# Designs tried in a protein design run: designed miniproteins, single chains. Part 61

Each design is a single chain, and the fold is of that chain. pLDDT is the mean over its residues in the fold that is shown.

## One batch from the design tools (miniprotein)

Design m2108
Fold by ESMFold2-Fast:
Structure m2108 (fold): chain A 78 residues (1-78)
Amino acid sequence: MRPSDEELEAAALAIQGAMFSVIADNFEKKGDKEKAIEYYELAAVYFERASRLASPEDREQYTAWAEEMKKKVEELKK
């Protein structure tokens, strides 16, 4: 079974979101809060975009990852 073009686009967006989250984690570990916030916000946007194009099964997962990134941003702004 071939994935739909929308499902493939969702997966690509989620991969980009995951890459941004890893970059954000590295900046957080280095104490660069401003860059960590920037990349967590980017990760959240990409996961939200992925959730809109995803299958029902993947949508819940991508939404959860987006909310996790938003929580990280809130924690770093304290």
Scores: mean pLDDT 85

Design m2109
Fold by ESMFold2-Fast:
Structure m2109 (fold): chain A 70 residues (1-70)
Amino acid sequence: SKELSELVSRAVAYEIRAIGYLLDGDRDGAIKSLQDSIDTLEKMKEKFPEVKADSDKLIERLRKRLEKLK
């Protein structure tokens, strides 16, 4: 599905952006980008139940990373 691929690409782009913010010392920017990635994955699992299990694993990983930055 094109929509599924676009949501995956968007979630990955937010995660890469978070890494960029961390390399620049911008913790707040990194937190916001990780949250946007999580929100995108939550939307993806709601629209595409078949990817729920894989999405849940990715969300758990991102939430652990987010917690370490707080």
Scores: mean pLDDT 88

Design m2110
Fold by ESMFold2-Fast:
Structure m2110 (fold): chain A 77 residues (1-77)
Amino acid sequence: DLRLLVARALIRALRLDPEAGARARLDEADVEATLAHALALYREMPVSLARRLGEELARELRERIPELAAEIEAQLG
């Protein structure tokens, strides 16, 4: 499911941001809040937004997480 994949990729990308990671050394409660946010994004995300975000994430993650970028591109095609 593209929407679920994009929501998971957004959470992964947020954790790769050095400034976000430095600011938010997430404890278990913060991890659960982050997962709840990903689920909310999945439920509310229209397919058109998921496609656009997927394209942007695939481009941004190609070097960092090439396997995830490839999975997003496969779902977009």
Scores: mean pLDDT 65

Design m2111
Fold by ESMFold2-Fast:
Structure m2111 (fold): chain A 70 residues (1-70)
Amino acid sequence: LSGEEVARKIGELARKLEKEGKLDDKTLDLINKIGVYAALGLYEQALKLLDELEKMGYEEVAEELRKILE
């Protein structure tokens, strides 16, 4: 997938999660930053933020994002 396509899919997931109201603004910002880094080709930075998301207890969301990045 292109970085643009990856960022689009991550943005769609973030929007869905925001509508569900289960995530705080910090967590949504983290997901959006992962998308930005992926779009810029900064794969290592995206993975670091993904690990942070997983440590915060959002393992399922992190797994979905990892599948989009890979």
Scores: mean pLDDT 78

Design m2112
Fold by ESMFold2-Fast:
Structure m2112 (fold): chain A 96 residues (1-96)
Amino acid sequence: AEKKKIEEEYEKLAEEIQKILSEVAKELEKKNRLDDLDLLIHYAVALVKLKLEKLGDKSHVKSLDLEGAEKEVEEAKAALPEEFQPLAEKLEEIVK
């Protein structure tokens, strides 16, 4: 089933993103920047959600809300501090 393929892609993306975020999370937690960490996690989750919607659209499974997922990513990225914009772009490349 197409669902199995989507689950495999999700697990792969989740592992890659978690690896990057784990390292950044340690630094932000040490610097008491928990609000910035929360925003970064929200952005990463939005990117994974957008990828799942795009996979559904390209496969036999119809996308339910691709436009909404794209808007969520844009809003989450806009909420990130300027210093995290290069990291945001790196996360976008991983999800692409």
Scores: mean pLDDT 72

Design m2113
Fold by ESMFold2-Fast:
Structure m2113 (fold): chain A 72 residues (1-72)
Amino acid sequence: ELEKLLDELGRLVRAMDPSDPLVQKLREAVSYIARGYSLLKGAERYGLTPEQVAEGIELFKKGLELLDEVLK
């Protein structure tokens, strides 16, 4: 479940040093992924437009790119 994974990641990141640049970048990555997921989940409930679905996918991609940078 992606939602549970995002919650767990958020919990772990909050336990880390917030002044660490890598932790800040990880928080940003998680934020983008969570926003993308929320928008895409909304499509099932509210009938989102193709533009909104594309926005959700783009947010997911940005989050994954930031996460990849942290893992280098």
Scores: mean pLDDT 74

Design m2114
Fold by ESMFold2-Fast:
Structure m2114 (fold): chain A 60 residues (1-60)
Amino acid sequence: TRTVTIDLGEYPTEEEARAAGERAAASLRESVPQLASVTVTVTRNADGRYHVTLTVTLAA
């Protein structure tokens, strides 16, 4: 099993951040045959922007 973190960058609103993360997650579910899980994380940073990361786990 391998875990990879993908940084999608920062978005001005939580809604845009979550939409971007879910769009990327959906693309990975379609394209990666060994995808065990994908988790979207949205965090508000000090600049008032929303940072989006994906944690992707691949089946070994």
Scores: mean pLDDT 81

Design m2115
Fold by ESMFold2-Fast:
Structure m2115 (fold): chain A 87 residues (1-87)
Amino acid sequence: MSPKELAEEAARRVAELLGRGDWEGAFAAAREAIEEAKRQGMEAEVEALVTREDHEAQTMDVEVVVTVTKGDETATASVRVTAPRPP
C-alpha cells in the first residue's frame, strides 16, 4: 500500500466512524492505521480538527487529517464530517 492510499483509507474510515458518533471506534481505527503503517515501514499521524460547533444540534464539523511518511515520500489526506459531540 502506498502512503497516499493508506492516508486516504485511514482518513475516510476515521471520519465515517466519527459521523456515526463512534468516537472510541474512530480512535481505534486511527491506532490501527498507525500500526499498519509501521508494519509497512511507514509513519502515520492522525489529527481531528474541530472547524465548527453547533451547540443546539450537539454536533461539530471535524476535519480528519492523516499524514503518512515513507522515507522522503509524504502524503496527506483530509476528510470533513459532521459528528455528534462526544460525551
Scores: mean pLDDT 82

Design m2116
Fold by ESMFold2-Fast:
Structure m2116 (fold): chain A 65 residues (1-65)
Amino acid sequence: MDAIINAKSPEEAGRAAAEEGRRAGLDPDTVADISTAAAEYVAQGKPEEAARVAQKRIDEALRRR
């Protein structure tokens, strides 16, 4: 998640979040949703919230299984 906090752009944050989701074994639609949310929060100047939301969504998706 540090990669999301340290992202230089919303696009980097989205890619970092997508990589975390893929490593966790999430489906492509869930990965896309997490990526979009992380990029959106970083675009708003909230990189810590971007990392928190990405982690929460990954944890939630894993708990469903």
Scores: mean pLDDT 80

Design m2117
Fold by ESMFold2-Fast:
Structure m2117 (fold): chain A 75 residues (1-75)
Amino acid sequence: NKEKGDEAFKKGDYKTAIEYYKKSKNPLDIARANILEKLYEGKFDEAKQAAENLLKSTNPEVKEFAREVLKKIEE
């Protein structure tokens, strides 16, 4: 589920990415789904706060995801 979510996110298919991240039941993947959902609902402040929290992760993959989300909010 995470791998399919990551592929969808990279392809710009954010709706599919959200669905697969939610299905993974992994707390980090659920956090990714919640951030994307808030971003596309226009809740930019909530999405920004959640992404900034993920930047504190020791996982490089999670940090990369957070940086990409923050760039989208800045645009």
Scores: mean pLDDT 77

Design m2118
Fold by ESMFold2-Fast:
Structure m2118 (fold): chain A 103 residues (1-103)
Amino acid sequence: SLQEEIDEAMVLLSGGVGRAGGPLSPEEAEKIAKKAVESPDPITAVSLLSMLGSSASREAGEAAEPHLRKLGESPDPRVREATAEAAERMGLDDLAEFSRRRA
């Protein structure tokens, strides 16, 4: 199921490592980011993208950023605030300000 794939991604994100025990590849990071945004709960999607973007991999941060930017455009102010908090944790201050300004 999609939730099982998301749960597997969270296990990988807890160490900031790919399945081979090295840093996440750009392809692995993008796959995880895409699975996160498929979550039925957008707040869960933000949390998963925040975990991905806060990993030691720059590729993971780069994969998470465009999906967080899209979530920052959400009509739900709770999703925008969660996105702003995630962006702040990742050092993406411009994205955090953007998400809050749309509230």
Scores: mean pLDDT 70

Design m2119
Fold by ESMFold2-Fast:
Structure m2119 (fold): chain A 98 residues (1-98)
Amino acid sequence: MALSSEELDALSRDEAADAFASLSLEDLQALLEVWLEMSKNSDPEAMVDSMSDHALIQAVFAYLVLVEGMSASEAAAYVKSLSREELREAVVEALKRA
């Protein structure tokens, strides 16, 4: 299961990425399914604009591990290297490909 909003707010962006690397594949799959289902009811761009940095990192991390086949450590390192704008673009692209 994804971390609570309070738990995410207590973490730095790097700590959040490392925490997501510890999630099970089933938790990551469930999270990705929730994001994809939300795309049916909201504009992907508007949804991404409302997301926190931690939520964007979580969504991109799940996509990289489950869809792109990256290892958890590689995905964590990659999301740590992205700016907020790059994270937003990655989530929008992932939702449009779904």
Scores: mean pLDDT 71

Design m2120
Fold by ESMFold2-Fast:
Structure m2120 (fold): chain A 89 residues (1-89)
Amino acid sequence: MVVEYTETIKSPLSAEEVRARLRASAPVAEEGAKKLEEENPELKLEVKLDEATGSVTLRGVSPELEYETVQTPLADGSLLNRGIVRELP
């Protein structure tokens, strides 16, 4: 089974400030992902920053579940969150 969801978060910040905050959060998320993988060897996590768009992608795979979430900063300062969750057989 595959579940997809989309959420738009309105922010008082400018598009430039939202992009800067996402860029700054990526290394923190990568560090957190590494710690989770060390504690859970069956879990594989990946954090990617797209420098061109400012988007941050978090992907995770476990024995039971695969998920991917993408946070995309929009021109109006909003943050678009998209997620996909797939159950593994």
Scores: mean pLDDT 77

Design m2121
Fold by ESMFold2-Fast:
Structure m2121 (fold): chain A 60 residues (1-60)
Amino acid sequence: DALIEAGVAFARAMGMSDAAVAALRAEMERLVQEHADAPLEEIARLVQELTVRAAARHGA
């Protein structure tokens, strides 16, 4: 999924560890599956929010 790979690439660029990136990927996959019937724009927004939140937690 190009959207998940983009989020993972951003997380790596922000300095997240491989373990943190793997956890983020699992959460993104779950979110996409839970919202499989939602518009792509909504799924993209949710994935972006999750990625930003994960990056903020890494910084804390």
Scores: mean pLDDT 75

Design m2122
Fold by ESMFold2-Fast:
Structure m2122 (fold): chain A 68 residues (1-68)
Amino acid sequence: MNTLQKLDKDGDGKISKEELRDYIENELGITLSDAEFNALFGALDTDKDGYLSGVELIRAALIFHNAK
């Protein structure tokens, strides 16, 4: 499964804040504080609509992949 299919259960290409956090903690094993996660999500959500696009998700995955 790709990241979008796993996180975007609605199939609209948008990932909620909660879905991204669950993926980071459960699949990547990375623990973030609420402040750290909110700062990162805000930086990735360039549209400021409260959801991440596929491009923003790829960017997030690369950041966490390099931080392990």
Scores: mean pLDDT 65

Design m2123
Fold by ESMFold2-Fast:
Structure m2123 (fold): chain A 59 residues (1-59)
Amino acid sequence: RAAEIEAIVAEMAEAIRNKDWGAFAAAVARLAEVLADLPREERQALLIRLVNEALDRAA
């Protein structure tokens, strides 16, 4: 499916570990663009899940 989404989640986790909030914000913005084709409800749920996944990987 979306190897692109997986790459962005990995980038978010790396940015969190490095305390690079600029890189984190850029990755989140890119993720939102990739998910723009989804219905709002589905997009919101997926964004929350993927951000939590990045936080788990960074911990």
Scores: mean pLDDT 80

Design m2124
Fold by ESMFold2-Fast:
Structure m2124 (fold): chain A 91 residues (1-91)
Amino acid sequence: MKSKVEIVEEIIRLTEKIIAELKKENPDLAKMQAYLQKLGELLLQLSDDERVQKLLEELEERLAKSKSREEVIKAFEEFLEKLKELLEELK
């Protein structure tokens, strides 16, 4: 079974891939959908972690208010920054 640290590291990698895809002039929607599905699966494995759930709630709130691709990218970038902070706290 993957450790919490390993799961958070995998979430960070997927979030970086999502951001990179969103920044392309013509994003690969199928590739992005695959990354989002995997991200959801990993987040479910951390459903009992209050810190991770708080970050997810903040991301969902920002995405719900997003009106442009630039705002979506900003939401994921802020989520990524907070995930990296959490990873350092877990070490």
Scores: mean pLDDT 82

Design m2125
Fold by ESMFold2-Fast:
Structure m2125 (fold): chain A 57 residues (1-57)
Amino acid sequence: MMELSDFLLEKLKAAGIKVDRKLPEIEAMKAVIELHKKLLADPSSPVAQAIAAARAG
């Protein structure tokens, strides 16, 4: 079991990913991978917008 930081837990909730604060390491990795995929696939996300802006400028 590992414990997620409050920051990461808030980002996961904002992305619609629901996980427990304490969870198995494999489940934590899956949640982070899903968050990463959602941030890259969602053009409205701050991360996707920042990448697009850097790419354009």
Scores: mean pLDDT 71

Design m2126
Fold by ESMFold2-Fast:
Order: structure tokens, then C-alpha cells, then sequence
Structure m2126 (fold): chain A 71 residues (1-71)
């Protein structure tokens, strides 16, 4: 769980850096998706659902990959 939290934090930091290079309107759309994934991850951690937490991290990774293409 600690490892998943660190990975999620790193992905969120990377996403934030990528968002700095994007136009404001695009940033807003991705911000909503990022907050949604964060809430999903937190819910999984609270529920002790390691598999769901892992899936949330994977989806965050996919979102970061998409952000890299926008840059």
C-alpha cells in the first residue's frame, strides 16, 4: 500500500508538471480526471482493496501517457 501511494504521488507530480505546458482549457479538463482518479484511489485504500488501488494507479499512468502526447 505504501508503494502504491508513492507511485500515485509520483504520477500526480509528473502530471502536474506536464499540465504547466498545456493551454488553460486543456488543463481544466485533465484536472477533473486527475481528481476523479485520486478519489477512487483513496476510496480503495480506505476499503483495503489493494487490487482496486493498483488499478487506479494504472489508470493514472495511462492518463500521464496521454498528457505526454499533448505536450
Amino acid sequence: VDELKEEMDRLMEEADELLKTLPPDVKHKYSIELTSLRMRFLAAVVDGDVEEARRSVEEMRKLVEQLKKEV
Scores: mean pLDDT 79

Design m2127
Fold by ESMFold2-Fast:
Structure m2127 (fold): chain A 58 residues (1-58)
Amino acid sequence: NLVESLKYDKYDEKELKDGWFSPEQGISIGKEDIEKYKEKYPDDKLVPLEEGLKYVEE
């Protein structure tokens, strides 16, 4: 797991603004991890973290 911000008690404003979400893996990716994540999973279509929260809310 690169980042799982969706399990945190509170969401950091910076993390929500700059973070990303992978609908395929159901995980969040922080700004500092995004470049490494894109290199490892180039075919994964990431969405902004705020948009990705919809996949968790069901």
Scores: mean pLDDT 64

Design m2128
Fold by ESMFold2-Fast:
Structure m2128 (fold): chain A 64 residues (1-64)
Amino acid sequence: SPKDKLIELANKIIKDVEKEFPQLAKEMREAIEKYKDMPAEEFAKVVSELFGKIVEERRKKLEE
């Protein structure tokens, strides 16, 4: 289902950032567990927001 693909994507993202941002990865796992039972549209929004948060944290780390 579309939701299964979103969960798979979210888990891959979490695994990729876990080493750099373990606290953020924990927060993201908690958000996914909390919101995975909501409709696919709303869950997609949560995943998108988490992705944006990672992008911003990585940008800040690259900008000295």
Scores: mean pLDDT 77

Design m2129
Fold by ESMFold2-Fast:
Structure m2129 (fold): chain A 93 residues (1-93)
Amino acid sequence: PSEEELELEITASMALMTASVSKLIAEKKNDEFAVKLAERIQENAQRALEQRNLEAVERVLRLALELSKAIDNEDKEELERLKKEVEELSEEL
């Protein structure tokens, strides 16, 4: 496989793993909003990977990392901002 193809698969795997861990942490904190947001990020990662869209996969990874930080900081304003950005990306995919 090409370096670009490997980068796509690795980045998508990182996004899915990060979102999955964030979902588990959100469930432990009883943050249903963050749980649903993590699930949407997982869906976006799968769609971006299916489309072989590296730029979209990189955006999903960034959103997954930002979600992890927002959950850790219990930043409800950031979670609402992330929901909007995740929904916008979902419409592009």
Scores: mean pLDDT 86

Design m2130
Fold by ESMFold2-Fast:
Structure m2130 (fold): chain A 80 residues (1-80)
Amino acid sequence: SPEEEELLEKIKEAAEKGDKEAALEKLKELEDYVLTEQADELTPEEQALLRARFAAAEAALKAAKNAEELLAALLSLGAA
């Protein structure tokens, strides 16, 4: 969706700038959007997979020390 794409671009931009806090904030907004607005379009298995992918991306973003590692963290979401 356009909203999802916009949030993904904002996460990527924050990561490219090395702004971990902004990247984490936008990641949480994307997770909330996908899991609340699109929940009825997803099977239980797809919802579980997405939650796991968001959790992995959040953990990787928190552990990242530089812009390169922040961008790498987004690969689990297909957002890098």
Scores: mean pLDDT 77

Design m2131
Fold by ESMFold2-Fast:
Structure m2131 (fold): chain A 81 residues (1-81)
Amino acid sequence: MKEVKELERETKERTRDLVLRMAETGDRETVQKELIKFVNEQLEKAEEIAKKEGIPVSDLVYRIGDAVQEGVDEAREELAR
């Protein structure tokens, strides 16, 4: 449980930072590739946790997806300032 919450927090914070960097630099393609790579790495960690704890991988995939969306939403809030 603690590992999942830490993974969610890391996913949200890093996604927020990447979206903000994209807005600052205008380099959408480079940042999008970095975000995709990061999300894939987080999903691999989630799959490992799911197998270890005996929970459906799909449940953690949705939780990681929610964390990514929260990060994007926080970045949008910051950029609206």
Scores: mean pLDDT 81

Design m2132
Fold by ESMFold2-Fast:
Structure m2132 (fold): chain A 71 residues (1-71)
Amino acid sequence: MDREGAARILREGAERAGLLDERLPAREMAVKLAQAGESAAASVAWEVAKAYGLEDTEVTAEELARLAEQL
């Protein structure tokens, strides 16, 4: 998956799940995305969080998407 595609999947999944404007620990964001049925967005959020060491840091989906674009 390319970086731009990963960011788009995360943004669109978060919007559908009603999480786009929520600030949550990245781990909790990934769990809530998965519970909403947005498994691809959840996977992107978790992989980006692990890559940057942000699993337990409060982030928005937009912040994670911007980090995905930089991977």
Scores: mean pLDDT 84

Design m2133
Fold by ESMFold2-Fast:
Structure m2133 (fold): chain A 66 residues (1-66)
Amino acid sequence: MNEFLQKVKEVVEERYGVKNLTEEEAKGVAGMGLGEPPSEAGKKVMEKGGLTREDATEVLREALSR
């Protein structure tokens, strides 16, 4: 997993209680934060953590600030 996706994973795990995020799930969250349609991996993260698209945008901003 690249450093940016690792930061996305860390923010999601810290704030939303989702554990063991995969690279595809981290990519799904980043894509949702950028306004992309949810992937299957993104939908899975939404179900696990109760994430909205707005939450994904917040995660992306936080990951970029670290």
Scores: mean pLDDT 77

Design m2134
Fold by ESMFold2-Fast:
Structure m2134 (fold): chain A 67 residues (1-67)
Amino acid sequence: MLKVGDKVKVTLPESAVRLFEKETGVKIDTELEGIVEEVFSNGYVKVRLLSTGEIITVHSSQVEKLP
């Protein structure tokens, strides 16, 4: 299970990447590394991206825990 402070890999569909680039002006990849900041009861997770420092909210199914 995901916990606050876990290092994770986030996999985003191309549509989500394009939306993020349009809204933030920051170019990102479909695969990103981040740290879990908050876990919600509805299955969503806040992740701080290591490459940009931006915080995104994604479904836990798009997130894989790294060792």
Scores: mean pLDDT 78

Design m2135
Fold by ESMFold2-Fast:
Structure m2135 (fold): chain A 71 residues (1-71)
Amino acid sequence: ELEAAKAAAIAQLDAYKAVGSRVLSPEAAAEIAKVVDAAKEQINAARSVEEVNAVYDKAMAEINEIALKDL
């Protein structure tokens, strides 16, 4: 349950990091990589599915902001 939620969130963030490196500028891809790495640490430290979801949602908001500014 909790471990499955952590694995799913981490896999999704890794997928966004990979897509960002392919379609965005190197600068934007580097910023997204930093957000993903920080979020993965927080997800691994999370004690509930709710905490995993909160970290994931925050990371996704930051990733979208970076992508939109990069165009």
Scores: mean pLDDT 81

Design m2136
Fold by ESMFold2-Fast:
Structure m2136 (fold): chain A 89 residues (1-89)
Amino acid sequence: SFEELVKELETLIDQLEKTDPEFAEQLRSRLEKLKEKYEKDPSIEEEVTLQVLMLLRVASLRLKDQEKAQEYTDKILALLQKQRAEKAG
């Protein structure tokens, strides 16, 4: 499930201070798997989508993938703006 994937990635991110090649490879692999789930499931709740995007952004920053980090930042901002508009209107 997405919840299990989020928890798994969060566990890997907790090790962000430990910079080693195996950790970086595991983080990349989990990041790609989580991204595939995010993109293929249109039924995912906005709260879960937001959590997934935040974790993807952090993971991308730690892998020094600035392009992907910016992509996820833009998606996060778009979702937050949508949520605020829906609550205000």
Scores: mean pLDDT 72

Design m2137
Fold by ESMFold2-Fast:
Structure m2137 (fold): chain A 87 residues (1-87)
Amino acid sequence: SELEERIKELLERGKELYSKLKGVDPEKVTFQDIVSFVFNTILDLAEIRTKKIKLSEEEQKWLKENEELIKELADLVDEIIVLRLQQ
């Protein structure tokens, strides 16, 4: 089905992006790894913002360098969930 093919394509893209971020083999990456990373990152960023936590210069640099990749992973997870709910 077109939905299954699209989900597979998105998952393969997510695995590649996650592997680039973490330096791991993309074939060993699961959807649960990607979801857990995105969820934990969103929660951490929300806590930093609400509690006004001062990040180290190294942590701030890492976030700036990986902001677009993290956003792409979050958008990808959202699209997979929406597509799965349509099945």
Scores: mean pLDDT 82

Design m2138
Fold by ESMFold2-Fast:
Structure m2138 (fold): chain A 62 residues (1-62)
Amino acid sequence: MTVYRGVLLEATADTEEEARAKLRAQIEALRAAGHEVVHVEEAVQKEGDKWVVGAQVVVRLP
């Protein structure tokens, strides 16, 4: 049976674009570490003057 793991990622920035870019960098770091990213669910929320982008990422374990 294939083993999958859920990973919660979060990025915060002064703009939505910067927060999303930081989150994408974290996902690419997972790929660079040898994790196969099979699914990504993103959500964005504005908290005060900050933008928070969260993701539930599903990776296939090696």
Scores: mean pLDDT 81

Design m2139
Fold by ESMFold2-Fast:
Structure m2139 (fold): chain A 62 residues (1-62)
Amino acid sequence: MELHVQLREEGRRARAAGDDETAARLFRLADQVEELSRQAGEAFLAGDREAGLALYRQAQAL
C-alpha cells in the first residue's frame, strides 16, 4: 500500500473522530509524500537512480 494512501485514510478517520487538526496535518503530509514519490518515479525512469533514491528516502522520512 502506498504511504500517501495510508496517510489519507488516517486523516479521514481523524476527521470522523472530530480531530480536524490531526486530519489537516495528515492530509498535508500525504500530499508531500505523493509529490516526492512522483518525482522519485520520474528520476528512476530517466535513469537517475541516485536522485530517485534520495527523493524516495525524503518521502519515507516525512
Scores: mean pLDDT 79

Design m2140
Fold by ESMFold2-Fast:
Structure m2140 (fold): chain A 61 residues (1-61)
Amino acid sequence: SHMEKGKAAAQKGADEGSAAGAGFGAMSARNGPVGALIGGQLAEKTGDGEAAAELGAKLGS
């Protein structure tokens, strides 16, 4: 259903938002993947995927 699909898209957006934060951390980590891992862990911990979830749901897929 549309509602079920919308919820899945929102959830994916949240997950991708966290992944985007991890990527941002990776880009700042010039000296290796350690910074990327830390950045990813922080993105996961902050859980600032709500905005990403809304954006992801809007973009859809």
Scores: mean pLDDT 49

Design m2141
Fold by ESMFold2-Fast:
Structure m2141 (fold): chain A 85 residues (1-85)
Amino acid sequence: MEKISKLAAELMTVDEEFRKKVLSLLSPEDAKEVEELVKKARETTDNAERKKLLDEIAEIIKKQSEEKLEEIEKILKETLEKKAK
């Protein structure tokens, strides 16, 4: 679970379609917080700050219900498989 949430956080900063799909699964409050963190992670040039922001995104993802985490994992796997082709 932790590895999946960290990978999802990283992918959300580089893949717009994946980010939109994941945000649609979150509550409006969590979606807004994640969107702000992704924006900051994309704007920062400091590797330490970027890592901290990615960890914060991963923590919000981990706090989701088991059902939502399974949906995020499915979207993550589908996105990675599509990129590998």
Scores: mean pLDDT 79

Design m2142
Fold by ESMFold2-Fast:
Structure m2142 (fold): chain A 66 residues (1-66)
Amino acid sequence: APQATFAPEELPLVKAIADIVNRDPTATREQVVAEAAKRTGFSPERARAALDTLVANGVLPAPPAD
């Protein structure tokens, strides 16, 4: 089954994404990615991949489209 597989160093990114989505379920994918990247210093590409993995595994609801 698809699973979220993250290095321990990426846990702050995962936590930031979860916090942002749970705080504002109307935030778009781009808004979540940008905010998570700013909070953690990860690239937007990495933040997007992490968000997509969490959504695919049912950990988080899918953000609305921009």
Scores: mean pLDDT 75

Design m2143
Fold by ESMFold2-Fast:
Structure m2143 (fold): chain A 84 residues (1-84)
Amino acid sequence: MKKKVISLKIDGKEVEKARAGDRVEVTLEEPLPELQPGSLIRFYEDGKVVAVLRVDRVEGNTAIGTVVYGEIDLSKDLYAELLE
């Protein structure tokens, strides 16, 4: 089940974009089921996978980790889902 991305932070600052190699905090509209440290999250833009995040830590609706592929861009409608 996909969840809308609400905010993105790098070093505690709200940002609109993050790229591969960035350490980010991604806040979702609702928690992803079964999201835990070590999980991979796929990000979708217009039905296409645009980024993947490796999760180091989970805090409620917020996944904290490193972008391992692609770009996260909050100027567009962005949705997150666990990599199956």
Scores: mean pLDDT 83

Design m2144
Fold by ESMFold2-Fast:
Structure m2144 (fold): chain A 105 residues (1-105)
Amino acid sequence: SLVDVALLYALAGDFERARELFAKAEEAGEVSESDRLLFEKLLSDPEEYLAHHEELFEDPEAHFASLPPEVQEIVERLRAGEEVPVSELLKHSGLLRRVPATLLA
């Protein structure tokens, strides 16, 4: 979903694109109350949110290795600073949303 892609960009530190995609998700009626609260917290205190997000992954490297190869390639492209089309991110948004923030830095 657009919400998952917006959160992924926020985890990668691209808050401008994250805000744009989140606004589009709100216009499309795709944003739940919990999604809005989560996004507001992320924008208010990104460092605290990212630290808590990382605590969900006991082994970030093992988690990355468990992802499908096509998702791993997208993560590596994002880490290289490549622009990945939103349409490609949307195909894998649920899995990309679960990528540890440390792997996107």
Scores: mean pLDDT 69

